# Designed miniproteins, single chains, continued (2), part 70

Each design is a single chain, and the fold is of that chain. pLDDT is the mean over its residues in the fold that is shown.

## One batch from the design tools (miniprotein)

Design m6569
Fold by ESMFold2-Fast:
Structure m6569 (fold): chain A 97 residues (1-97)
Amino acid sequence: GLELALEGGRAALQGGLEALKGETLEAVQLGTAGALSGIGGIFEAEVLKRARDAGRSALSGGLSALKAGEIAKIKEAIELGRKGIELGRKGLELGSA
């Protein structure tokens, strides 16, 4: 779980940087949503440290094109979904005991 979450955060940052390089609007939106999800989710502090330099480049381009409300909603949905999956898995384990 831990390593998968860290890998997800790193991939999200990479997606954001690739979107900033002038990919399609869809790629920009997906990259931004992924990057923000990683920052707001697991390893927020670690992701923010690594994203410091990368974040400035992203913010000066594609990320600023998206509305803060849209980004926040996507981040919240991803976080809730992830928590739901973990709770469901734990519930299944308890149910089988």
Scores: mean pLDDT 45

Design m6570
Fold by ESMFold2-Fast:
Structure m6570 (fold): chain A 81 residues (1-81)
Amino acid sequence: MKELRDLIEKAVKLHEKADELLKEKKYKEAIKLYKESLKEFEKAKDIAKAMNLGGMVMDIDGMIEDVKKKIDDAEKKLAAE
């Protein structure tokens, strides 16, 4: 379970750093870190699914959808520049 927890922790930290970059209007850099966060959450979801952890899969899927919305928002702001 350490690998799953480490992936989630890494994804959360990347997400938080991307949020900071978004506040600084560094949209391109924010998008890059959001995409890296998404990749780590997808890895965590695959492991949780393989372990038959349905509740955790649902929680991670919710986090994935949140990151996807933030990527869309950041891309729209980047396009408006």
Scores: mean pLDDT 84

Design m6571
Fold by ESMFold2-Fast:
Structure m6571 (fold): chain A 71 residues (1-71)
Amino acid sequence: MEQQAREYLRKGLEALAAGDYETAVEYFKKAIELDPNNPEAYRALAEAYRRLGDEQTADEYFKKAEEIKKK
């Protein structure tokens, strides 16, 4: 399961780099589903939402990433 989560995170980062922010969101959500304790996936999801103009949702996921990092 962790290997699959990392695969989706990588695909999301590739989509984010390509400017396909909606596809990036879907991949990052899948990564979080498989590994909910990875703060990197939440930070990446926050960045994708910022790129889509949804700053409120972006800030929420960024805070979740920091909370998971500290537990």
Scores: mean pLDDT 83

Design m6572
Fold by ESMFold2-Fast:
Structure m6572 (fold): chain A 81 residues (1-81)
Amino acid sequence: MEKEIEEEKKRQYELAQKMADELSDKVLKTTSLEESAQKLNQMRDQAKEGAKLGFTELFGKLARQLDEKAKQLKEEAEKKK
């Protein structure tokens, strides 16, 4: 049972990371680094809301990944100045 739960969590974590990567790539193609970071922060907040509705592990991980990517884009934008 615990091993099956860990495997399910791993699948949800991999899916969440893939979704975060795809969203990050999509916004970077259409906006600046600073605007992309802001959009990812908005998506993070939406993912946190989704986690409250019953998909806690998937959306919780997605929110964390989006937050991390937004921070990285913000740091890159500052370095480019």
Scores: mean pLDDT 77

Design m6573
Fold by ESMFold2-Fast:
Structure m6573 (fold): chain A 66 residues (1-66)
Amino acid sequence: MSKEEKIEEIAKFLVEELGLEEEVARKIAEAIVNGDSGRAAWLLVEAGLSDEQMQKLAEYLKSIGI
């Protein structure tokens, strides 16, 4: 799977399962796939995810090998 395909799949999860806006979801997905942990953490805080939403994201990322 290409980096762009991984970004699209993660962004889709963030929109459909966590209710984020598509543009915000894509930026978070790009930061995650590029391994920019600082940017990813900042964007997740700005998105206002709950502890439950953060746990769902972490479990999803583990399931796809990230």
Scores: mean pLDDT 81

Design m6574
Fold by ESMFold2-Fast:
Structure m6574 (fold): chain A 68 residues (1-68)
Amino acid sequence: GEELMKKAREAFEKGDYKKAVELFEEALKAGYRPTSEDYNKLAIAYSKLGDTYKAAKYAVLSAELQLK
């Protein structure tokens, strides 16, 4: 999971939001537990791809981890 997360963050930093989302989703399926920052990146990536529902979902998850 950790290597997939590293590649997902690198894709996000390069502006490759489609690849970033793909790698993040694979890491989640592999059992990686995201940080608040990881959920925030996922929300931004989905927003850039036009998926407003998933963007909102991951933004809420990011906020929940920050509030606890």
Scores: mean pLDDT 82

Design m6575
Fold by ESMFold2-Fast:
Structure m6575 (fold): chain A 81 residues (1-81)
Amino acid sequence: NAMELINEAVKKFLSGTPEAIKEGTDLAIQALRELPREEAEVAGAFVIIALSIVKKYSTDPEVKKAAEEAGDRIAAEVERL
C-alpha cells in the first residue's frame, strides 16, 4: 500500500536522524512509483513539505543536509512522472 509507505516515510523523517531520513526517502520514492501520476504529484509535494519542515527545525547540520538531499531526490522523481 503506497499510502502506508508514505506514512512510514514521514515517521522516519520525524525521528530526526540522517539514516532514518535516507530510509524514509527510499520508502517515499517506492510509494511514488506505485501511485498514479496525479496522486504521486500530490504525495511528492507533501513529502517535500515534510522534509522542508524537518530541515527548518533541526539543529543538526547532518539532518539538514539529509533532508535537503532527500527533497532533491523526491523532486527529481516527481519530474520523471
Scores: mean pLDDT 85

Design m6576
Fold by ESMFold2-Fast:
Structure m6576 (fold): chain A 63 residues (1-63)
Amino acid sequence: MKEELKKLILRLIALKLRKIGLEFELRRLKEQGGPQEEIEKIEKEIKKIEEEIKRIEKEIEEL
């Protein structure tokens, strides 16, 4: 139980950090008028990470 919870928490932290990095990159690209294709790609990646975070948070709550 304790070790499983630790692994989920570490995974959650890693995903949240990745999301923050992508959100920062997205903001920078939008401010610089960067390519629309790159903006859409990052937005899609953020959405996937948000779905993974939600799933892991639910799994932690069930432990």
Scores: mean pLDDT 83

Design m6577
Fold by ESMFold2-Fast:
Formats: sequence, structure tokens, C-alpha cells
Structure m6577 (fold): chain A 80 residues (1-80)
Amino acid sequence: MIEIEVTLPEGVSEEQRERIEKIKDEIFSKYKPKIEAALAAGNEDELMLLISQFLKDFFDRVKEELGEELARKVKVKINI
């Protein structure tokens, strides 16, 4: 099962937390079928590329909506 953990810095509001979680879920939904296909095929190179693209899109959107300083302090862990 693919699991994404987002760790937020101290002082983040509940509204900001909810928005980051929604951004995560929305962007991951676009990559999930491709990541699952790469996992099923054993294609580690494609898997790593898809993870990198997901992280880039996620952080770009967090930066756009919530600001660069907050985006830099967000940590994402992907468990596959």
C-alpha cells in the first residue's frame, strides 16, 4: 500500500494543514495509477521519476498557495 506522510512545522494553522493535505491528495491522485503500474512492473527508474515529479508538483503548489517559506519547511515521506 502506498502511503504519503506530510510533516508540518510548528505554528501551522489548522486551515493551512487542511489545505496542504488536500493539495497532497489531489496531486497524488494524478500520480497514483502510474506509480502503482511502475511498482507492478518492477520499474524502479520510472517509480523514482514519478516520485520526483509528484514531489515537485506538490511543493510548487504549496509554494504558490501558501508561500515559499512554509513550503521549504514541509517534509514529505513516501512509503511504498
Scores: mean pLDDT 82

Design m6578
Fold by ESMFold2-Fast:
Formats: structure tokens, C-alpha cells, sequence
Structure m6578 (fold): chain A 79 residues (1-79)
């Protein structure tokens, strides 16, 4: 779950929201609990939102990475 959430954030940063959604879905399916599934998905969506916000590339990358990290940590805690 956590690794897939990070990968989803990477796809979002590349400007590929469809791939980000696919990876978030895989992370949800791999999660051991509903809470871990939601945390991984929320991290990926947060990363996609950061990219979509039109923030400067450096800020968008930092926000996407932070969202992915937070989602991964929450997913690990919820497992």
C-alpha cells in the first residue's frame, strides 16, 4: 500500500492523473484494512491536487512528495 501510494504521487507529479488513480486503486486493494486503503488513496489524491493547483514545479514536487509520505505513514499505521 505505502509503495503504491508513493508511486501514485510520482505519476501525478508527471501530470498523469489516470495512472495516479490506477496506482491508488491498486494500493487500496493491497491494503490490509479499510483505514489503510483510505489513507493510501488520500495521499495519492493530495499529490494529484498539488500538481493540479498550478503551484511552481518545485513546490508541486515537494507537496506531492509530502502528501505521498503522509498517506504511506497513515496506511502503515492502519495496517
Amino acid sequence: AAELARRAAEAARRGDPREAARLAGEGSNAAKTPEASMAAGAGALGAAAAVASGAPPEEAAELAARAAEAGAERAAEAE
Scores: mean pLDDT 62

Design m6579
Fold by ESMFold2-Fast:
Order: C-alpha cells, then sequence, then structure tokens
Structure m6579 (fold): chain A 79 residues (1-79)
C-alpha cells in the first residue's frame, strides 16, 4: 500500500539523518493512520517504534506512544 510505503521511506530517511524526533513523529502518524484503518496489530508495532525513537530524546513522548500502543493491543484482544 503506497501510503505506508511512503511513510516508511520517510522514517528510514529520518533515521539515516539521525533525526530520531522526526522519525518518532512519522512513526506515530503512521500508527494513527493504521489504527483508523482498523489495522490494530500494525498500529501497535509502529507506536512501539515511535516510542523507541522518542526515547532517545523525550521520555514523556516515549511513554505516551507506548501507552497508546498498549491501549490498542488491549482493545484488539477484547474485540
Amino acid sequence: VSSIAAAEEEIVKALKEGDYEHAATLARRLADALERAGRSPEAVEYFRKAAEYARRGDGEKAAEYARRGARIAAADLAA
């Protein structure tokens, strides 16, 4: 799917440039889009990636992204 491929390409570019804050933001945006599309397992994966990237600069953002991923995983299990 082109939108996911394009987003992943931007994340990889940000990581290559050492811009972990930008990579975290892009991964979170992709996770939000996947959640809206009903693709919960993939959304959880990208929230975890966003948390990992954010951890390098902002622990509060890392915690927020991790909590969002956990909520989606719990909701998916309950469905």
Scores: mean pLDDT 76

Design m6580
Fold by ESMFold2-Fast:
Structure m6580 (fold): chain A 56 residues (1-56)
Amino acid sequence: SAALETALAAAGEAAARAGRAAYDKQPSNGQLVAEAVAEAGGSSLAAAGAGAWAFS
């Protein structure tokens, strides 16, 4: 659905931004980058889900 596609795109953007920031700070710490990506993506999806629920 369009809502899911928008949420996935937003999550991807948030994950990429968080990953870049973590990499710039500690490029040798792959776990930090992976955790930053997972946290930002998950938080973005959770926010999108809450917004959809509130709008319905």
Scores: mean pLDDT 72

Design m6581
Fold by ESMFold2-Fast:
Formats: sequence, structure tokens, C-alpha cells
Structure m6581 (fold): chain A 102 residues (1-102)
Amino acid sequence: SKIDALKEFGKEIIDDEDEIVRRTVMLVIKYSIEYLKTGEDKKKELIEDIEKLADLFELSEEKKKALIETALKYYEKIINAKNAEEVKKELEKLKEEIRKIL
């Protein structure tokens, strides 16, 4: 299932990535899972948590905005993905795009 793909990716990313990359991807995973279970839009909660994360790591306003825009973009792609394979592909792209921002 898409939810199983999201959970599995979350386990793998914890071990191997920069802390900001890990935390941002984990927030997108969290809210994607919540959306897939409930059907409730989680964009507001995702934005608020990414803002808090960016503030915690003292990121510039430009990097903060880029993280928010990237997280929202991939949240939308993931919740609209057709299958587990597309979910994994979009999560890998999300990880790469966050690394480019930092």
C-alpha cells in the first residue's frame, strides 16, 4: 500500500541523512499518511511544522520558504500518487531537492 511505502521509507531515512533532510521528509511522510487515512487536508499543519523546524535550525527566510514550498509540492505529489512505486519515487526526489536547498 502507499501507507506501507511511506512507513518503510521513514525507517530507512532515519539512519542515513542530514538532520534537516530527515526531519523534513519525516514531516511530509507523517502528514501524507494522515491524509491517506482520514481524507483531511494537512497542508496547514505541514507548513506550521516546517516553519518551526526552519526556526529551530536558524535557517534564512529564503531557505525556510524553499523548504515549505518543496514540502508542500511533494506532499501533493505523494497523496495523488497512483501506487507505492510512485510514492517511493517522489520521496527520493523530495530528499534530493531538500539537500539542494541546504
Scores: mean pLDDT 86

Design m6582
Fold by ESMFold2-Fast:
Structure m6582 (fold): chain A 86 residues (1-86)
Amino acid sequence: ANKEAREALLLEAEASVYIMQAYVYRSISEDEEKKKETEKLIEEAAKLLDEARRLLEAGKYKEAIEKAKEALELAKKAAEIAKEGV
């Protein structure tokens, strides 16, 4: 098993969990500006996850890890901002 491929998959899974948390907090928020900011971060994180998945499928494991890390950072920020709106 490739260690780098597993790292990329774990980062993708973790980012997906934070995106889901951001969606939940956004759905119960009444702060329109925080909802808007959260939506932008979710969209950007989702695009980076899509890129990471394509890179992983192409065997470009190091690049996949990099994109997955970027997605995770944005997903965490989205969840944090969304939570502040609750």
Scores: mean pLDDT 87

Design m6583
Fold by ESMFold2-Fast:
Structure m6583 (fold): chain A 67 residues (1-67)
Amino acid sequence: SVAEVGESLIEEAKKLIEEGAPRSQIATKLMAAYVAAIAADVMGDFETAEKLRKKIEEVSKLAEEKL
């Protein structure tokens, strides 16, 4: 499902941040997760879209604080 894909990409981004991966790799995962959020919104799954966007914002802030 789009929710599972989005959650997986967000978790991959978190792992990359913990590993000190390049910003470009972290950004790629977060952008892919954002595309999953857009897909959920287009399909009418507004709850999943909102949850994914919120998690992406939280992880983006974490990346900025650490990098």
Scores: mean pLDDT 84

Design m6584
Fold by ESMFold2-Fast:
Structure m6584 (fold): chain A 66 residues (1-66)
Amino acid sequence: MQKAEQIAEEFKKLVEEGASEQEVKDYLVSAGFSEATASYLATVGKKEGPEKAAKQILAIMKEKES
């Protein structure tokens, strides 16, 4: 029920603020992502930057809803 854009923005904020991989993963799982997908997105956010990972969150949610 959460907007994909809000989830992506909150994820981006957590990564920028230096949240642990576990905290970022737990947030995404609570937002409806699988643990595997949440782990992947947390890694992308830490390695390639939070903006790229946030865009992937938006793409995944839009594909699922469309």
Scores: mean pLDDT 77

Design m6585
Fold by ESMFold2-Fast:
Structure m6585 (fold): chain A 107 residues (1-107)
Amino acid sequence: ASPEALAEQDRRLDGLHTPAGKAALETAVKASEIAEKNPAVVDVRLTGPAARGEGTKDTDIHIEVFYKPGHEEEAQRAADEIRKAAEEALKKYGVTGSVKVTVKPAP
């Protein structure tokens, strides 16, 4: 690996050692599992500082759920499950931020 690639890997690993990073990682894993079980969900993306390893103990978790056109209600149920999983992850790691879930039609 190049020196730049190793430095990026170290930075990501350092981010995962924070409470916000651990909460974001657990949220990403659970969101992926929920999305795989729901055919209405096309993609799920973590966004914001926590997804980049820049989160603090009071950071919010931002999640975008992309749904198949015509399946918004089914995708909203998946988004509600993802919100609950993210809230549990924040509580587990002692992060005082909130969960923000946005449901969007796939392009």
Scores: mean pLDDT 74

Design m6586
Fold by ESMFold2-Fast:
Structure m6586 (fold): chain A 65 residues (1-65)
Amino acid sequence: SSGATAAAGMGIIDSGGKADPELARRAGEAAERGDVEAAKEYMIKGGASEEDARLAAEGALKAAQ
């Protein structure tokens, strides 16, 4: 089951980064408020994988410092 999601992850990255700008914006807004968990949730909901969301959340946290 997890192997099948790996192939979907590539499409999710494309969709989340390009097709769902509203969710990406909300994720950025949450990170700006210091709510890194909410930012991660929005990215995952927007189609990003958990790994991509984690990396983005870490990047946003460092940028906010």
Scores: mean pLDDT 62

Design m6587
Fold by ESMFold2-Fast:
Structure m6587 (fold): chain A 93 residues (1-93)
Amino acid sequence: LELEEIEGSPLLREAQEHVRRAVEAMVAFGFSPEYAAGLGKEAVELIKDAEKGKTDEAIGFFRNAANYAEGKGVTEAADHFRRAAELLEEYKK
């Protein structure tokens, strides 16, 4: 699974790396690669929008994704999505 690379802030690049790991954890758990890749691509576009000032939307998405993954038993993916949200909150400062 390939995601677009994020340039710019180290915080945004680290958030993208957590998204990548969350997607990998979902696939390992048994989600379809296409479904997990689609979720990851949407997350990357939201991180790009955060660079343009729409950071709250990206934070909300990652918190919702973490809750969804946890509800499905994919604890590793949930932890990675929560870390991505924390990094975006740091970036928003």
Scores: mean pLDDT 81

Design m6588
Fold by ESMFold2-Fast:
Structure m6588 (fold): chain A 85 residues (1-85)
Amino acid sequence: SLLEADKERIKAEAERFVEWAEKKENLTPSEIVALLLVASEAIWAGDYETAAKLLRIVARQAEKMGDTELAERYRKLAEEYEKKA
């Protein structure tokens, strides 16, 4: 179905975003927002493992920026999605 084809495309795209982001030392605020949008799409598509990886990348970037509260929030979200994977 078109819905399943859309989910497959989203999962593949989310995996590529993980590969891209893991290679970057620092992410801009707009890049962080893009990763959060991709994580939300991955969750909708049922790819909890990739969503958790994206959330962990965002958490690391928040920690580097000094936002320890935001980092903890996204780390906890990643843990919850890892349990669903």
Scores: mean pLDDT 87

Design m6589
Fold by ESMFold2-Fast:
Structure m6589 (fold): chain A 62 residues (1-62)
Amino acid sequence: TAERLQNMPILEAAEELAKALLEKAREAKENGEPPGLTDEELEELEKKIEEEMKKVKELLEK
């Protein structure tokens, strides 16, 4: 729910979301356990998470 994130600084909330998504994707892949997704879907999610994480990092650096 978006309201929970409103209590956090926007940059920190975005970074935490990116990290949480990346961690979920990475853990599922590393453990080899299917989270109900196909290998192709997992790969696509990982790429999207990495791209979003890069954007957040750029914002934090500036």
Scores: mean pLDDT 63

Design m6590
Fold by ESMFold2-Fast:
Structure m6590 (fold): chain A 74 residues (1-74)
Amino acid sequence: SMEEVYKEAEETFIIFDAALRAAGVLEKAGVPYREALKTAFRIAEDALKRVSGSFDEKRQKVIELAVAEAERLA
């Protein structure tokens, strides 16, 4: 259904948005680009599994969790 496609697109968007922000944190700390991206995507995917709510609520929570974890690893 279009509902299912839309949900998958929303989750994909959240993962990419959070991962790119987290990767930026790791790169600023000196992690090479490819390593930063791989780590950031794993962090974002793990964070999404731990959150619930509306699209906006999940997006904000995943960004906060992913950036915080990237800062912890930096």
Scores: mean pLDDT 88

Design m6591
Fold by ESMFold2-Fast:
Structure m6591 (fold): chain A 70 residues (1-70)
Amino acid sequence: MNILEEVRKVAGKDGKISISQFEEILRKAGLSEEKVKEVIEELRKVKGKDGKISIEQVKKILIEHNLTRV
């Protein structure tokens, strides 16, 4: 599964998704629950005041965790 493509499909017109939407995509991609929690905690530290994350922030996290292909 291409996680970034799935993120692009659910992103709103503002190019952002909620942390909950991203968590669901990670689970569907077959990541362990422990790994999902790790990624989500990291994102909670860098999310905007609106509680959303941009596609660019998602891309950076996927690269850092070697998740661009799963």
Scores: mean pLDDT 74

Design m6592
Fold by ESMFold2-Fast:
Structure m6592 (fold): chain A 63 residues (1-63)
Amino acid sequence: ELREIAEKALRRTLERYPNASKEELIREALAEAIDELLKRGVKVTEELMKKLEEIIREILEKL
């Protein structure tokens, strides 16, 4: 679930900002993922945000 949300957020971010830096992509993808979780009624804690950021970094590293 979290990885799926992170992957979708990162793909959307890459489409919108194809020339963005790695850190910009991570920041924007994290914001997209948080927005998606909030829309699903999920409480976004600091721990959850850190976990999402780690997943986003892992996915981006493998691209």
Scores: mean pLDDT 81

Design m6593
Fold by ESMFold2-Fast:
Structure m6593 (fold): chain A 61 residues (1-61)
Amino acid sequence: AEKESLLRAIESLRQLAKENGINDPEIDELIEKARQAVEDGNLKEAREYLEKASKLLTEKI
């Protein structure tokens, strides 16, 4: 459930970036690190990467 929720949040964030034409390698890297952390079972680390990516994305919208 928690892993699925985080993966959904990651997909939503990627979609939001695409819809706003945002191509930022730093945001992309943070999103990839979040996904990798979910796969590794590091849910706290995944949340931290996702929060950083979301903050940077919001600053560009």
Scores: mean pLDDT 81

Design m6594
Fold by ESMFold2-Fast:
Structure m6594 (fold): chain A 69 residues (1-69)
Amino acid sequence: MMEEAVEETREEVRRSLLEKGYSEEEAEELAELAGETVRELLERGVPIELAKTIGMFVAMAEAVERELA
């Protein structure tokens, strides 16, 4: 189910960022970015596992960019 893949990716990103010392608000914002990325990819017909991987990668890349800004 699309919602399940989106929520699973959001939770994984949120946990990873909290473990790295990001604030709860920052972790939630980046988790939302990951979830939205997964949803868009699934709507385009990308397989679930690949969509989840890309969503996580996009969120982590954004986190790194924010550290440099």
Scores: mean pLDDT 82

Design m6595
Fold by ESMFold2-Fast:
Structure m6595 (fold): chain A 73 residues (1-73)
Amino acid sequence: MSKEELDREVEVALYRMAGAIALKQGDYELAAEYYRKAIEVDPEDKASWEGLGEALEKLGKKEEAEEAYKKAE
């Protein structure tokens, strides 16, 4: 992989991990923010879409959560 691709993968992993930690701690707004940042870096990162769906579902945003889960497929 190029250095740009490697740096991008690391950035996605860091945002995804931060989102997962926030989700586990019940900070659903912060979790959604971190997962959105990961998706902005890599829109094909299905794990981030799945995490965003879970955070949005916890926030009561059912329609947005369903769209995020669909992107995770």
Scores: mean pLDDT 83

Design m6596
Fold by ESMFold2-Fast:
Structure m6596 (fold): chain A 64 residues (1-64)
Amino acid sequence: GPLYKVTLTKDNAALDSDGTVYKKGEVITLENAKTLEDGMIVGIDVATGKRVLVDPKKVEIEQL
């Protein structure tokens, strides 16, 4: 599927399936990204293989 470059512009922008919070300024490459009913985005971080929950209000997203 398409890859997405996700740039975290604010604190508490993304959380992985282990409960680890990503830091402001980090960049995640997401695969299999989809929008949930509440507007949150879920995908797989290709660097870790883990599911990541992303707040779209706190990130910039570009399709790769």
Scores: mean pLDDT 87

Design m6597
Fold by ESMFold2-Fast:
Structure m6597 (fold): chain A 55 residues (1-55)
Amino acid sequence: SVEEQLENLRKFASSESDPLFVRAMAEHFVAELRAANDPRVEEVEAEVQRIVEEV
């Protein structure tokens, strides 16, 4: 689920020392939601951006 993917991204961000790699993973996740035309893409992108900015 999207919630599980967000939790996995948070876990990954907390353990990964390379902020560019975390950002690439985040961008991939958002791009997948856009490709699937998921109605939550804007909300998820905002949450993903918060996670990335904290690394």
Scores: mean pLDDT 75

Design m6598
Fold by ESMFold2-Fast:
Structure m6598 (fold): chain A 59 residues (1-59)
Amino acid sequence: DHRRQALEDAYRAGEEVLRRGGSREEAKEAVRQTLEEHGVALSDEDIEGMVEAVERRLE
């Protein structure tokens, strides 16, 4: 499933930003960019939810 792969790659991009001490805003940008590379567009609200999920996972 191409959409599933895009989401997995986006989650990894957001996690990498947060792990290196980047901000939530930087993580959101990384997630958005990764999704766009796969031709996927999500709302800012959905992208924020993805970053929040990663934050909860890491702490």
Scores: mean pLDDT 82

Design m6599
Fold by ESMFold2-Fast:
Structure m6599 (fold): chain A 78 residues (1-78)
Amino acid sequence: SEAEELIAKGNEAFAAGDLEKALEYYEKARKLALEAGDYELAGQALLNMAQVYDAMGDHEKALELIAEAAKYYQKAKE
């Protein structure tokens, strides 16, 4: 899917140290996944964003995104 492709691009940007581009790709993936009702993929995008914020030293924002991802995974089980 396009959302999965955007996650892959985000992963490449993160590996290259382009943290801003990684966040942009993951946020686009999250939005597309939510539009499709794919809460599991939206949760995955949030976890990837949390890793980026943790790498930036923003540990509190990383924890907030992890908590939001957990809520999406709960919705995916419904």
Scores: mean pLDDT 89

Design m6600
Fold by ESMFold2-Fast:
Structure m6600 (fold): chain A 91 residues (1-91)
Amino acid sequence: MEKQLEAEVVEGLVRIGIAVVKNSIPTLKKLAETNPEEAKKQIDSAEELLRKLEEMLRKYKDLLDPDLYKQLMEEIERQRKILEELRKKVE
């Protein structure tokens, strides 16, 4: 029972975290053009957030639906790849 509640909270928090990173991408793209040094710092912060979300998913993997776990992990990797491409622009 408590484990099921934890799984639901983890799903919600991970979805919110992914949305925060995803919604920041247009701003980071613009920042990369106007202030590359600040953009690099913000990219580092976004990558650290994605790392923490992945660790949270792995910790609660056995409590999550396998298809949901896979979907959330794939979305985290998708955002990570976008951030990596932005990092290449700011070096």
Scores: mean pLDDT 85

Design m6601
Fold by ESMFold2-Fast:
Structure m6601 (fold): chain A 73 residues (1-73)
Amino acid sequence: MKEERDEELVRKVEEDLAGARRLAAEGRLSPEELRRAADVAEGLAEKLAEAGYEKAAEALRRAAEELRELAAQ
């Protein structure tokens, strides 16, 4: 079930992003690490979109934007 897998991937992205926000707030992630994570998220979003996981791809693009915003703070 591709749709079910797509929704599972969205939940994982949201959980991973929440963890990244927490670690950034604690000063445990550098701006460089946050920017690198954003780049990885964008690359993964492109691959997932090509595979037809559109919801997960969109969640990763939003996560990449939020990670860059955290890096700018």
Scores: mean pLDDT 82

Design m6602
Fold by ESMFold2-Fast:
Structure m6602 (fold): chain A 58 residues (1-58)
Amino acid sequence: SAEAEEAARRVREIALEGGLSEEAAEVIGKMARHEVESGGDPEEVVRNAERSAARGRV
């Protein structure tokens, strides 16, 4: 879905900004896409990634 793809893109970008490798960021983005496709809230998924990056845990 468009929402899942957008969430995956945003999460991947956040992971890269947080210092993860391109490979790790792609995996995390794919997981975020799957979570949204499985009924997860796209904004919550992205917000959780932002919090992890801000705390230096990405």
Scores: mean pLDDT 79

Design m6603
Fold by ESMFold2-Fast:
Structure m6603 (fold): chain A 66 residues (1-66)
Amino acid sequence: SAAEAAEERVRRLAEQYGIAPERLRKSMLEALENMQALPIDSLTPEELAFREDVLTLAEAARRAAG
């Protein structure tokens, strides 16, 4: 359910910004790499939520591939 909720959020954001969902996922993963270089205590609640969503999407993609 968490993975499904995250996928639905990505789909809605992609539609809102006029971007392909695959492109948005790529951009989110790139942003996550930058965020993971920061101490967790330095992240805002919104950044923490974003990080969790991207990690959930990455895990779901990994499971779908394997």
Scores: mean pLDDT 72

Design m6604
Fold by ESMFold2-Fast:
Structure m6604 (fold): chain A 63 residues (1-63)
Amino acid sequence: MPLGVAVAVEDYEAKREDELTLKKGEKVLILEAVDEEWLRVKSLETGKEGLVPASKLESTGLE
């Protein structure tokens, strides 16, 4: 079950194959908290899944 919904607060460019590139304002599902700094998310715009820094996301949905 997804942990919540968030919006990218700024652009993020993937630096590794397992990371996801996000545009500011892009909505994502938070699938898993991998560690304190990294979340596994799925883009609601593209359907792609990957890791992003938690600092690049702002929670907007109810959990």
Scores: mean pLDDT 78

Design m6605
Fold by ESMFold2-Fast:
Structure m6605 (fold): chain A 66 residues (1-66)
Amino acid sequence: MIKRLPVQPTVTVKVEGPSYVGVAIGEEVDGKLVIRTQTFKAEGPTEVTVELPASATDAYYATVPV
């Protein structure tokens, strides 16, 4: 399931094993909502660090086991 991340300059997603981590970041640019996506591959138990732009209004993540 998709989970919400706090809107902070740096956030971490903890994974317990090999997984893909998808992150969706919402930004308002000139009155329009723009959504950016990033995907990370974790090869084992780790914390994935994600940097959010200062313009971020929302952030969400999902993990898919490999």
Scores: mean pLDDT 77

Design m6606
Fold by ESMFold2-Fast:
Structure m6606 (fold): chain A 56 residues (1-56)
Amino acid sequence: MSEEELREEVDEGMRLIAAGVARTTKSRMSKEEQEEWLREVEKRDPEMAEAIRKAL
């Protein structure tokens, strides 16, 4: 129960961060650069990389 609430809060926070990162990435990088960068992010933080991909 507490774990489920914490997971929802963390997921929502991650979506908000991912949306901000996606907006910045789209404005500063080409589509090819975005894919290369996302692969590098996925190696370091796969959950964040997936959230960013969904926001793109």
Scores: mean pLDDT 74

